Designed miniproteins, single chains. Designs and how they scored, part 45

Each design is a single chain, and the fold is of that chain. pLDDT is the mean over its residues in the fold that is shown.

## One batch from the design tools (miniprotein)

Design m1558
Fold by ESMFold2-Fast:
Structure m1558 (fold): chain A 81 residues (1-81)
Amino acid sequence: SELRKEFEELLRQAREYAAQAREALAQGDVETARQYLYEAQRYALKAAEIAYKIGDESLLKEMEELGKELTALGDEVYAAE
């Protein structure tokens, strides 16, 4: 399905940006971490919209777990301010 390919690409982008945010945070670059976190959240939202359209419970659960990870990362970025 083209929707599943779009979902996988958006999910990959969200995870790559989250990883870059974590690396920036580990290096003490809070501003860069915040920018990458913003991009991760933006791609995650787009992926969640596609997952909802597909209606696959496993994809929705995957998005719930990513949402929790990004919330925790956001808390870490905020605490580093």
Scores: mean pLDDT 89

Design m1559
Fold by ESMFold2-Fast:
Structure m1559 (fold): chain A 63 residues (1-63)
Amino acid sequence: MEEELEREIEEALALMAIGVAKIMARNGKIDEAIEFLEEFSKRVSPKSQELLKKKIEELKKKK
């Protein structure tokens, strides 16, 4: 119940972080976007970390 709400909030924050990283990457700041997501991933649950790690790998391939 409370744990479920915390999980939903963490997932929403992870999606926001991905959105910010996409904007940074579009402006040529791909390295900064990767660093931002890596730093954010240290502060969220393992499930959210997997989502962020997948996006980090995607950004690395665009480099």
Scores: mean pLDDT 76

Design m1560
Fold by ESMFold2-Fast:
Structure m1560 (fold): chain A 98 residues (1-98)
Amino acid sequence: ADDTKYVELSGQIVQGRNEAFYAAKEAAKKADPSLSEDDVNNIANQATSIALKEVQPILDEAEDYADAGDYEKAQKLIEEFTEKAVEIAKEKAIELVK
C-alpha cells in the first residue's frame, strides 16, 4: 500500500544481508589472521549463504505482514532477521575456518 515504506523495508533487508557478510568476514579474519582476502571473502560468502537460508522463514513472515499492510510488524521481523543472520553468519564463519 505505501510504496515508500515498502522501499524502506527492502533497503533494510539488503542492509541486513550486508551486515551478516561483513560480520562473517571479521569473524573469519579474527579466527585465522593468516587467511588471504580471497579466502576470507569465500568463507564470508559461504557463512552468509548458510545464515540467510536458516533465517529465510523470518523474511517469509515479514513479507506476509508487509503484503497485509502491517509494515510495523514487518519491520520488527526484518530487525530480528538482521540480528539472527549476523549471529549465525559469525558462528558459521568460525566453523568454516576450522
Scores: mean pLDDT 86

Design m1561
Fold by ESMFold2-Fast:
Structure m1561 (fold): chain A 89 residues (1-89)
Amino acid sequence: MVKEGELRLRLLQALVARRLGQTLSAASQAAIAANESKLTPDERKLIELLLQGIQEGKLTEELEKKIIELVVNNDYEGAIEELEKALKE
């Protein structure tokens, strides 16, 4: 079974993969589908907001780097706040 730390690592890997030309949306959607019941509320919200930001074209390179840094530092609340601001304008 996937542990909470594994979901955090997968999210970080998905964000890094986007910088290498891989699709973040596919990785995020797979993580949601596979582990929805095991995600914390913050992890679930972060993944949902990342998918929405990608779909709406609101994930800038600068925002993406900011989210990666926040996730690496276990600041999921800060990452969620930054994404919500970008999505609401």
Scores: mean pLDDT 64

Design m1562
Fold by ESMFold2-Fast:
Structure m1562 (fold): chain A 83 residues (1-83)
Amino acid sequence: NELERIAQLAVEMETLRRALELAKDDEELAKKLEEEYRKVVRELNALLKTSTADPRDISQAARAALEANRDAVAARAEALAAA
């Protein structure tokens, strides 16, 4: 559903943000990760613009997904920064 998609995009944003922080010394990789981050931000903004979901439900779903995926986010960020 829409809340699940928003939550998944929040997880992807955090993963890319952490990958960017790790890859800061690799200018070429950082630019690629920044472009992917901007794509995720654009998709999230488009969904939020058309969403009728309660902002509290959106916030709760995003926080729950980030907490549930904490270790996966860290591992994926490291993998992306090493690519």
Scores: mean pLDDT 83

Design m1563
Fold by ESMFold2-Fast:
Structure m1563 (fold): chain A 83 residues (1-83)
Amino acid sequence: SKAAILEALRDRELAEVRARLEARFGADGLVTVREAAETAGLNEKQLERLAEILGAGVDDRVTVAEALEAIERLMQENVEAAL
């Protein structure tokens, strides 16, 4: 189904983002919301939404794990909007 294809693409994109964030900042590292968005290839509008999901300012520091959970949520919202 379209949903299954979009979910598989989301999982693949999230795995690539995880690898990039962990390589750049460390799996147990800290990253700013802006740096996480930049590493994930997000634009300014997506950066604003990522900050909203995290409840943080764009220059606030979060864990790589928290950034990845928020990016996963943003990607899921994009999948839902495409259905």
Scores: mean pLDDT 85

Design m1564
Fold by ESMFold2-Fast:
Structure m1564 (fold): chain A 93 residues (1-93)
Amino acid sequence: IEISNVEAARAHLQALLPSLREERERLREELERAKEEGADPEIIETLERLIRALEEAIRAAEDPSKEGIERAYEKEVEASLLRMELAVLKRAS
């Protein structure tokens, strides 16, 4: 059961990597635009935190160990919470 779960998780993370890399690049462009346009400091800070979480998730997902898989999912959860926070902040402004 554990071995099958680790193999399934690894395959899932490998399938997600291209999308995570694309999201990271889009968010970097959004961060540059937000800074240029003088967006809310909270939006800028949340974008920076989200980009960092995605970079850490990508790096961890490239590690084929069980520890790398666990860290990648931990960072993806952090990124999901930050995506929600960013959406709320954008709607409030």
Scores: mean pLDDT 82

Design m1565
Fold by ESMFold2-Fast:
Structure m1565 (fold): chain A 80 residues (1-80)
Amino acid sequence: MEENRKSAIEAVEKARERFAGKDTMSARELGDALIEAAKETKNEKARDSLIGLGEYAKQSDAEVDAREALDSLIEAAKKG
C-alpha cells in the first residue's frame, strides 16, 4: 500500500514539473500529463490508478488551476 502511494506521488510530481510556471491548464492537458506519468511508474496499481484519473479528467472541457489540481492529486494519492 505505501509503495503504491509513493509511486503515484512520484509520478504526479513529475507531471507538476511539466506545468511549472502555469497558473491554469485544461482538464485534457492534466489528463494527458497523468497518463504520461503513469507510463513512467513501475508500480502496476499506481499506473492503473493514474490512467483512470487521466481518462476521467479528459472527459471534461474545464480549465483548472494547475497547482491546486496537482496538489489535490498528491493529497488523494497519499490517502489512497
Scores: mean pLDDT 69

Design m1566
Fold by ESMFold2-Fast:
Structure m1566 (fold): chain A 85 residues (1-85)
Amino acid sequence: SSELKYLKELIDYYESKINDLKAELARVQKRLAEVEKNKDKLSPEEYQRLIDLLNRRIAGLQKQITFYENKLKELKKKLDELEKS
């Protein structure tokens, strides 16, 4: 049905979106680790500014991932209910 096709396409879209966000999260986390390893090469002010920026970005990405994972869970439940009808 058109409804099932739309729902499956929407699920694929959100799964792709989550994967992109997780890849970005991994990149930001790697950058954070590099900044922490190179603390002695940075001024205390520059180090703190970078750590704060990266931690804020990580928190934002984690919030977005959780939001889309919750949406995906609801969509998959709806798909399962429609396929059992």
Scores: mean pLDDT 90

Design m1567
Fold by ESMFold2-Fast:
Structure m1567 (fold): chain A 61 residues (1-61)
Amino acid sequence: SEEEKYRELLEKEIEYGVLAIHHAVLATVSRREGNEEEEQRHLELTREYNERSNEYERLRK
């Protein structure tokens, strides 16, 4: 149904948004530990997951 499709897109948007937040937190932890390599890796993943979340938001609109 249309409602089921909308729900699936919303769930994917939220899932990727949560993953982006998770990696943003890990980037902050890595910075605090002085691990620049891990900080950069987590910031890259944050950007990728935010882009995925935004794609699902656009599809839902």
Scores: mean pLDDT 88

Design m1568
Fold by ESMFold2-Fast:
Structure m1568 (fold): chain A 99 residues (1-99)
Amino acid sequence: MTLEQLQADPLLAARTLARARVEGDYEMAALATRALQDNPVYQELLALLDSGSAEDLARLDALLDSKDPLVAALAAGLLAHHPDPEIRARARARALEFN
């Protein structure tokens, strides 16, 4: 999988990021993150994670169930390392469904 392929397919990049973060594949996670850096949906969800407010984290957790597969995959990837074990478990389970 190449950076060019991931940049051409944001959904593939989001799913790749989610899986790589669950599996501890740091090289693939970095490549997928690089592909998503200019994606406005990724930047919006990353801002919710970075704010760290209870309201924004609850909003991001709700996006795991989004009908938009890109949004659901991005939320799973971003929450895969969340300090709350319940949120982390839900995000990781969701990420594995994209395999």
Scores: mean pLDDT 83

Design m1569
Fold by ESMFold2-Fast:
Parts: sequence; C-alpha cells; structure tokens
Structure m1569 (fold): chain A 63 residues (1-63)
Amino acid sequence: EVRVTEAVLPAVDPLLTARSLARLAGGEITEEGNTFTVRKGGTTTVLTADPEARTVHVRSTRR
C-alpha cells in the first residue's frame, strides 16, 4: 500500500526552512536546487522551497 501526504507550509525563508526540515527528518538527503529529497526506510519526503510564494511544499510517500 502506498500512502501520500501533501502539505504547503508558509515560510519567511523557504530555502532555510526546507533544509532544516530535511535535516530534522533524518535519513539520506539529496539536494537539487530548491528541492530536498529525504529517504528514510519506507518513506520518501520531497520538500520544495518557493522563495517567490514564501512557501515550502512537503510531499511524503510511505509504503
């Protein structure tokens, strides 16, 4: 079973917020521009920082 959870978080500094959330989640972190992918066990979390909108988009997929 695949479960997807998605959220948009307001942030004054989206890039710093996304990076901090990725580090707090733990696991293997891959950075590509404003996108941070965290892999930990059966969970993959993608954090996308949007400095223009001042948001961080969080998408977690769990198997």
Scores: mean pLDDT 79

Design m1570
Fold by ESMFold2-Fast:
Structure m1570 (fold): chain A 87 residues (1-87)
Amino acid sequence: SVVEQIQALRDRLLDVAATASDEQRLAAIEYFGALVADLLRPVDPELAARFLAEVRELVRRARAGEISPDEALAGFLALVDEAIAAL
């Protein structure tokens, strides 16, 4: 299912994030966020567009020093959970 694929991407990101530098973690959030959006797009293109925009904003804010990389990761996980709940 799409939910199972999204959960697998979430788990893979957490594995990468555990040993990554702050910038590698933000790059991973951006990369995995795009992959999740690609999975959402055939099912709900509005949800996919909103999800991708919110992920990009989290990464932008973290790179600007407005939030921590840990806050960006927590925000990303919350956005993934919200997307799954909307399916």
Scores: mean pLDDT 90

Design m1571
Fold by ESMFold2-Fast:
Order: C-alpha cells, then sequence, then structure tokens
Structure m1571 (fold): chain A 70 residues (1-70)
C-alpha cells in the first residue's frame, strides 16, 4: 500500500541519517543528523496505526540511537 511504502521510505531515510551520524566526527553535524533521523522516525510512528508496526519502528530507533550514544 502507499502508506506502507511511505512508512518504509521514512524508516529507511531515518536509518541512513543515524548511520551518517554514527560515522561523523563533528559534534554539530552529528547533532543535526540525529535530529533529522528522529524527525523521520517520528513521522513513521505517526503514520503507523498498527501497535505492532509502531513497536517495530521504536525498536529500530532504540538500536540505532544506542550505537550512536555508545
Amino acid sequence: SAREEELMRLVSEGIKYYLEAEASTDPAEKEKLVAEADKKFDEAIKLSTDPREREGIRNIRKVQTAKINA
């Protein structure tokens, strides 16, 4: 569905921003990239109406943010 395609796009873009943040050595750039990733994940969660789908999105975010803050 168009909703599922948009949700997958938002999650994929968010993951890309988290990966770029993890690779960045500039604190200011890292902060901007994390903010962009968080924005994409918030949009994906808002678009989701299924509790299991929403839980999955939150779990992906949790794993990615843990790697950046380690």
Scores: mean pLDDT 86

Design m1572
Fold by ESMFold2-Fast:
Formats: sequence, structure tokens, C-alpha cells
Structure m1572 (fold): chain A 80 residues (1-80)
Amino acid sequence: SEEELVEKALQEFEKKLETIKKENPDMSVQEFVEKALEIFDEIFEKLEKEHSLTPEQRERFLKKARDLIKKYVEEIEKKK
């Protein structure tokens, strides 16, 4: 289903964010956000081009992607 495709895109996004964080433990919040937004744009553009997303599916992807970025930013800020 298209919903399953959005979920897979979110899982890919999360895995890439986790990889960036683990491979670059000394990365600044700014550097992380910039890289995360690049990856977000690539995944979102591909998803939009390959599939006709409903407004609800688009909103879900955007909201959850934002929440994922926030989660990893918070983890980076709290790391010692």
C-alpha cells in the first residue's frame, strides 16, 4: 500500500540519521541538521516522484521526519 511505502521511506530516513550520528560522534547539531535535511529532501523527492501521495500521507511523512530529526538532535545535545 502507499501507506506502507511512506513507512518504509521513514524507516530508511531513520536508519540514515542513526548511521550519521554513530559514524560522526563529534558532529555539531548544525552539521547534523544540514545533513539530515539533505537526506530528507532526497527521500521526499523520490517518494513524491515515484508515488502520488495523498495530503494525509504527505503530512504524516513530514511530521514524523521532523520528529525523528528532533529526537536525534536532542540525543546529540545530551551526549557527553
Scores: mean pLDDT 79

Design m1573
Fold by ESMFold2-Fast:
Structure m1573 (fold): chain A 86 residues (1-86)
Amino acid sequence: MFRTPEEIMAEFERILSKKEKKPEDVIRLAEIAQEFAVMYRFDEALRAANEAKKLLEKYKDKLTPEQIKYVRAAIGIVEEIASKFE
């Protein structure tokens, strides 16, 4: 599904504004970071990746090993791509 940058930002802001976050939000933040990176919005991509890292440490006991691997890989890819442009 093709999402606009505005739709991605709206989901990102919605997740950040939640009083109680869920383990699924870790995966969504990692996916949002990748979507921003593909659009060359590296500041937003890195911000989303950092929020995913913080939330991953909080909820890693509630995620499967496969989900943790996926989130870490997504964050690593975003950081590698961003490092090539800044």
Scores: mean pLDDT 82

Design m1574
Fold by ESMFold2-Fast:
Structure m1574 (fold): chain A 64 residues (1-64)
Amino acid sequence: SEKDRKIEELKKQTEELINKVKEKTEEAVSQESDPNRQELIRDIGEGMITMLEWVTKKEIEKIK
């Protein structure tokens, strides 16, 4: 159905964005020598992923 297609497109877009966040997080971690700062960078990346997943869930709920 059209709704199923929109949900799949949204999931794919979210997966691509999550992958970009992961890539940027690993780049930033690799440039940081302080373990405490590395953990902060990872926490920020995880927070971004959580936000993307939450927004995606809310958008899927609207497609009903």
Scores: mean pLDDT 86

Design m1575
Fold by ESMFold2-Fast:
Structure m1575 (fold): chain A 66 residues (1-66)
Amino acid sequence: MSDQLFQASQQVSQAPNGQEAYQILQSVPNPTPVQRTAARQISRDPSLKPAAAEALRSAGELLRES
């Protein structure tokens, strides 16, 4: 689970724009609640792509600590 969130964070951060980041997150058939929140955030404001990537990374770290 945490590895999936780290991978999602990297893919989102490396996407050229918010639209591509949104498409990457939508390609996941069973997204975690954090991935769904990130996609919703980017769809409302594409400038939040870096913040969404960081949120995914932080969620991955929290799961690793547990």
Scores: mean pLDDT 77

Design m1576
Fold by ESMFold2-Fast:
Structure m1576 (fold): chain A 72 residues (1-72)
Amino acid sequence: MSLEEQVEKAEEILKELAKERGIDIEKFKDEPEGVQLELLSETATKLVEEYGLSVQEASKVIKILREKIEEE
């Protein structure tokens, strides 16, 4: 799986987790930092457990995803 595909999967996971919490993904960056970190941590865990990424790969993907969200 390419880095681009990994970021796309992370974004899908984050959107699903946000929806479960009643959070609008467009407003995710406006959520309290603790909420943002919780959802990003759950996303990283799913990338490792369900998609076979290493902890290092998941960390890199989450960093890219967070930067993308802050730009939007």
Scores: mean pLDDT 79

Design m1577
Fold by ESMFold2-Fast:
Structure m1577 (fold): chain A 61 residues (1-61)
Amino acid sequence: SREEKQIEAAVALVREIVEDPTLTEAQKRSAIAALLAYLSRFLSPEAVARLRARFDEIMAE
């Protein structure tokens, strides 16, 4: 679905943020939180919950 493609695009962007050696951990968390807040404006609550879970998984790596 379109929403699944948006989730995968956001996950790819979060992986780039996490892998960026020029960013501090605080800057990475801030950028990820801002991205999630922005996406929550137009994604369903279910998609936001899935996206949050995927972000938490990536951050735990």
Scores: mean pLDDT 83

Design m1578
Fold by ESMFold2-Fast:
Structure m1578 (fold): chain A 65 residues (1-65)
Amino acid sequence: GKRIGVGAGKTLEGAKIAAEETKRLSGAEETIAVVAKDRDEAKAAFQELRKQHPDADIGGAYGPG
């Protein structure tokens, strides 16, 4: 499967920054940005993405903003 860098944040802009940083650090080929109010919502979103992409290696981080 593909490696996907996932970023989450309170804003789409912050989520995109977190996703790009995760991509840079992990060598992922694709990014997904998720708007989440807090870390618990971000974790739930990451788990849902793993269920949607079971053959993908998903690494994620929650950023501020």
Scores: mean pLDDT 76

Design m1579
Fold by ESMFold2-Fast:
Structure m1579 (fold): chain A 75 residues (1-75)
Amino acid sequence: SVAASGTVISVSGQLLTVDRGAQDVAARVLVVWEEGGTLKGVRATVVSATATTATLQLDEPAPLKAGMKVAVVPL
């Protein structure tokens, strides 16, 4: 497993909730996932965070779904 990894809890439009908490609110991040053997990424802003979860506003729509594994990388 990757140290900055998390699992998608929910997607609502361009709002992504992940089980990777302890994020700084208003921080810019790169959300990375594997799709068909290729790494894909989308930029996002942390909108809210708890100790265990974070909600990210994606800059653009992405084909992310609940249960998908992602990495959240600080920019």
Scores: mean pLDDT 80

Design m1580
Fold by ESMFold2-Fast:
Structure m1580 (fold): chain A 89 residues (1-89)
Amino acid sequence: AEAEALELAREADRLSRELAEAVAAGASAEEIRRLAEEFRRLAEGVARLAAALARALGEDESLADAVRERTRGLIKAAEEIAEEAEKRA
């Protein structure tokens, strides 16, 4: 569960990099939108796992809080990148 949440966060980072590279390379608007959509779906998955992990770790609030904070930052960054990419497409 904890490792799974981190793996999804890494996937979000990888897609973020691919989206940035596509924008820099002048990829088509359709391709940029497709990557942004994949990015948002992955961020949603990360959020769901983080919430489930935080619930399971209810007795260890400090660890649950750390997991939520780390994934929240990544999800926010992913959403901002997708939003900016769509503005440029």
Scores: mean pLDDT 67

Design m1581
Fold by ESMFold2-Fast:
Structure m1581 (fold): chain A 94 residues (1-94)
Amino acid sequence: APSPVQRFAASALEALEWLDAQFGARLSPEQRALLAEVKALVRELYATGSREAGERLLAALDRLIAALRAQGTPTARAVADVLEELRRGLERVL
């Protein structure tokens, strides 16, 4: 049976794929690259369930959230809000 961290990763990946589908075209190339990195790290967290993968994912989320907040557009703020919720969820299961 999957661990709580692996269950979180599965749900997070689904949310991130939805964000990419809805808002990806409206993100900057840098933000799209950071989102791709976050999605890759979520897949690694799902595969491994490791604390190290979770900590790297927290760092990548922080970088993406900061880039979105710095842009300050309505789309960037909405995406950042969802990512901050995912970050809080990750902290609860690590």
Scores: mean pLDDT 88

Design m1582
Fold by ESMFold2-Fast:
Structure m1582 (fold): chain A 103 residues (1-103)
Amino acid sequence: KPAPDEELTLEELARLLARELGVPFSVALGLLQYATGRPPGSRLTRSDVLHALGGLLATYRYGSEEVREELIRGVAEATGVSRSEARELLERVDEYIERLNNS
């Protein structure tokens, strides 16, 4: 497990996230590109990624129905999965972040 402040490529962070969420690498990579707004090859820390994912989850948990549906659509488009699968992905991210905060 890399240190929270260790800089990794977006692809390396996506491989780690794919393992943690139990999703394909391409799905994790698309999610991180969407969350961070950064292209492949960008160097980020785990803290940067967790902050970006936390922002998505805040929008998902506390946004209006319209904002939530727009988020689900954007995640589905970025990851190449269906809207129902994108919703399940956001729930998995939520569980992952809660697990980290309680560890």
Scores: mean pLDDT 84

Design m1583
Fold by ESMFold2-Fast:
Structure m1583 (fold): chain A 71 residues (1-71)
Amino acid sequence: GSTLSGTATPGAKLVVLLLSPDYAEVREVTADANGNWSVPVPKPGTYQVRVVELDADGRPVGDPQTLTLTA
């Protein structure tokens, strides 16, 4: 399977949206002490991905990152 990974503020909560024509999922993930995070991609396909980082108060930090993933 494929994995989507990136970096964020250490310990930050992230919201990751995976959207395809036949599948949609929202996942919460927490960055580790080094700021690394990863989310498994559950099914093969082409996804529109949106990643939102939240601060300690649960507020969005910066602009959402948007990308296309083929898994």
Scores: mean pLDDT 77

Design m1584
Fold by ESMFold2-Fast:
Formats: sequence, structure tokens, C-alpha cells
Structure m1584 (fold): chain A 80 residues (1-80)
Amino acid sequence: SELEKKAKEFEKWLQTEKKLPPEVAKKLGEALLLQARGAAEEDLERRRALAERLGDIAVELGIASREEVQAEIDEALAQE
């Protein structure tokens, strides 16, 4: 509940202060919530889910291609 509240406040801040589209702000809030719930970086599944969510945001914003995101996720997880 507390983490969900903070994630929603972050989403609102992104929309009002950073002027991000609602869909992008929502995805960033969800990524923050995943990071907060993934207490241990050793939880590979949560770390992968967070990386995939952030990658989706990067693709949506036109910062990176889907292929570039997948390659970076695979490389990062292989180093752990």
C-alpha cells in the first residue's frame, strides 16, 4: 500500500513536472514499484522483470530499439 502510494505519486510527478505522457509515466511508476518490491538484487526474476519494463519504456520513448533492449538485458543478466 505504501509502496503503491509512492509509485502513484511518482507517476503524477512525471506527468505534471516532467510533462511525460500518461502511458509512459504509468510504466515508470510500475518499474519503480517492481524495484521497491525486489528487495534483493539476487532475485533474478524480479531484476529481469524490472529491466524488461524499463526497456519497454525506452522503446516507447524512441530511445532504443526492441533488439537493443533485449541484447542489453541478456548481457546484464549473463554477467550475474
Scores: mean pLDDT 66

Design m1585
Fold by ESMFold2-Fast:
Structure m1585 (fold): chain A 89 residues (1-89)
Amino acid sequence: SAALEELKERLKSLGFSDEQVERVLKILAEVYRETNGKVTLEQIDEALRKDKSLSEEQRTIALGFFSSLMERNPEFFQKAVEEAVEKYS
């Protein structure tokens, strides 16, 4: 889907590898399921901190990116996460 693919490209532009992008998207899908679609930045932060393949700097960059995206384009964020849930079910 266009929304999920655009989210992937944006994460890659922040310096994430393909493998790291897939991990981040799986984490978002899990957070979405655990929150019944009421994803919070706090839950994203907690989930990202549990992934040992991401550096502290990478987690900070990802969190800032999602914070900005959730505030400025919540409809796009919601659509991309729903598409990630479908892919990583």
Scores: mean pLDDT 85

Design m1586
Fold by ESMFold2-Fast:
Structure m1586 (fold): chain A 73 residues (1-73)
Amino acid sequence: DEQIQQARQGAENQKKAADLGTVSPDLGKKVKELEKKGKKLAEEFILQRGAEAYRLLGDEALAAAFEELKKKV
């Protein structure tokens, strides 16, 4: 958890300049759909870009929601 957060801090600093508006609510609804279909699908999405994508926007509450989702899986 914290390890991922530290890594995200460095990556976020770089991606913030390039991906400021790249991450949209579409990503959030996609994760919600995957979560309802299966925790495994949501987990894969979160692990790959869910948490990082939202955190580059400034540690949104969505990133915290992803952490909750991971613990449930």
Scores: mean pLDDT 51

Design m1587
Fold by ESMFold2-Fast:
Structure m1587 (fold): chain A 62 residues (1-62)
Amino acid sequence: SEEEERKKKAELMEEIRKNSTTEMELIRLMVEFAKKFKDEEGLKIILKQAEENLGLTEEDIL
């Protein structure tokens, strides 16, 4: 369990570093903000724009 927690933290940190200056990072940040404020319509718009502009699906982002 402690090793699993350590792996999750390491993976998250690595993902943040890789995407900190990319469109993917901005999209993920917008998704997290929409979830935090329970903005279902905003989340839907963000995912739609990501698909239309970058070809990214919900599975690619979440």
Scores: mean pLDDT 71

Design m1588
Fold by ESMFold2-Fast:
Structure m1588 (fold): chain A 56 residues (1-56)
Amino acid sequence: GAAARGTARLVEGVSGADGSALAGLSPEEAAAWLQREFGMSPENARAAVAAGGALA
């Protein structure tokens, strides 16, 4: 939905700015990183990683 697209856009922006930091991370590690840096809930962080992966 629209929320998932917004989250995918955020992940794309993060990948653009900190792409090297996310490169090589597993989906779970990327989700943990998003939780730490952006204060996302585990559910939202996992959704963001899944949406970003699907977009890429």
Scores: mean pLDDT 62

Design m1589
Fold by ESMFold2-Fast:
Structure m1589 (fold): chain A 84 residues (1-84)
Amino acid sequence: SSIVEELEKAAIKAGKQLKLSEETIEKIAKAVGESARNAKDLADFRARLEENLKKLQEEYPELTPEKVETLFIALSYEAERLLK
């Protein structure tokens, strides 16, 4: 859906601003897209996003807690904006 594509674009933009590697950004964008596709509502999206970002943090050390928090806040805000 267009909402999924917009959230994936937002994830790529945020990842670039945080100076993450292209590989890490690609994995984040995929996880964000999957979170959006499987979510029933905004609250479910936020819960799925938090879980998926925590899983990526275990695999990608460059995803510090501060960067994960920044991504979560930015993508939660964008999802709320797109669903209103």
Scores: mean pLDDT 87

Design m1590
Fold by ESMFold2-Fast:
Structure m1590 (fold): chain A 79 residues (1-79)
Amino acid sequence: EEEKKEALKTLAQRLLEAVKDNPEISKILQDGIKNDKPFEGIEKAFELLKKNNIEVTSAPLSKEERDKIIKAIREYYKK
């Protein structure tokens, strides 16, 4: 469980790091938060990163895992 929490933190960090270099993907994540569809934004971001051959985990995410990633992304864009 602790390893899972650390992996999710790393996944969120990797996603945020990848979107820093990709303003189009960053906009998709921000639009998802703005339109109260953060999960949809994350899904689109993962799809675009995968199409660009940027490795992000392809494992299906549980609801708790999704909520943690969404929280990290919201915190990032508040700063």
Scores: mean pLDDT 67

Design m1591
Fold by ESMFold2-Fast:
Structure m1591 (fold): chain A 73 residues (1-73)
Amino acid sequence: MEFTEEQIEELKAQLLEEAEELEKQGKLELAELAREIAENVTDLKKVAELLLRIVELLDGDESVRKTLEEVLA
């Protein structure tokens, strides 16, 4: 799957907004991962690496999983 330029910009915007909300909730590690994905969304290999790290963290955080599914799929 290859994202269009419009889809990439929308994903970046949503990820940055979610990262800000996660930071406000004190979930700094998850907020940092969301920002890294937003900055590297055009690099599918980097995104896949960051997604694996997030999946590991999601065993205890369903909110982040829901957000990730919404903005990345």
Scores: mean pLDDT 67

Design m1592
Fold by ESMFold2-Fast:
Structure m1592 (fold): chain A 92 residues (1-92)
Amino acid sequence: MKEIEEKLRELLTKLKEEEGIKKVALVTQDKEVAEIAKKIAKELGIELVVAESVDEAVALAKEGKVDAIIVGNENAAKEIAERTDVPVYALL
């Protein structure tokens, strides 16, 4: 979990400071990862929505509720990138 927390903090900080993104969806079914991500997002002033599926995250982006999507792996990121116009990032 330490590696995931460090990766989430790095990615969320970059999205806020370099890309100006303030609303993100995280695709995860891991409750511990979701809670860590919510804590970091709150500290950074980012609105984080946890999506349990790729379809849910794509719907949130289409509705304009999030400006970026974060997923657990690169294969999921490639699949989602073809279905949405918002940037998609992998935790890995």
Scores: mean pLDDT 81

Design m1593
Fold by ESMFold2-Fast:
Structure m1593 (fold): chain A 71 residues (1-71)
Amino acid sequence: MSPREEIEQLHRELARELSKLPDDKRLELARRYGARVEEIRATTTDPEELLRRLREVVEELKKEIEELLKK
């Protein structure tokens, strides 16, 4: 799978997890993800490094979503 296709898959997975949250929390986390994407894109043009860093951010957000769902 190309890095571009893997990034799309990560976005779909994140959107699925975000859909479990109330609208206000979903929008907050989506904006934070967008900001992190811009930071990462500003520091590298390597598609593999970009994918690796985006995957790390998505996994961090998934953990935060899981914690929010406990309360």
Scores: mean pLDDT 80

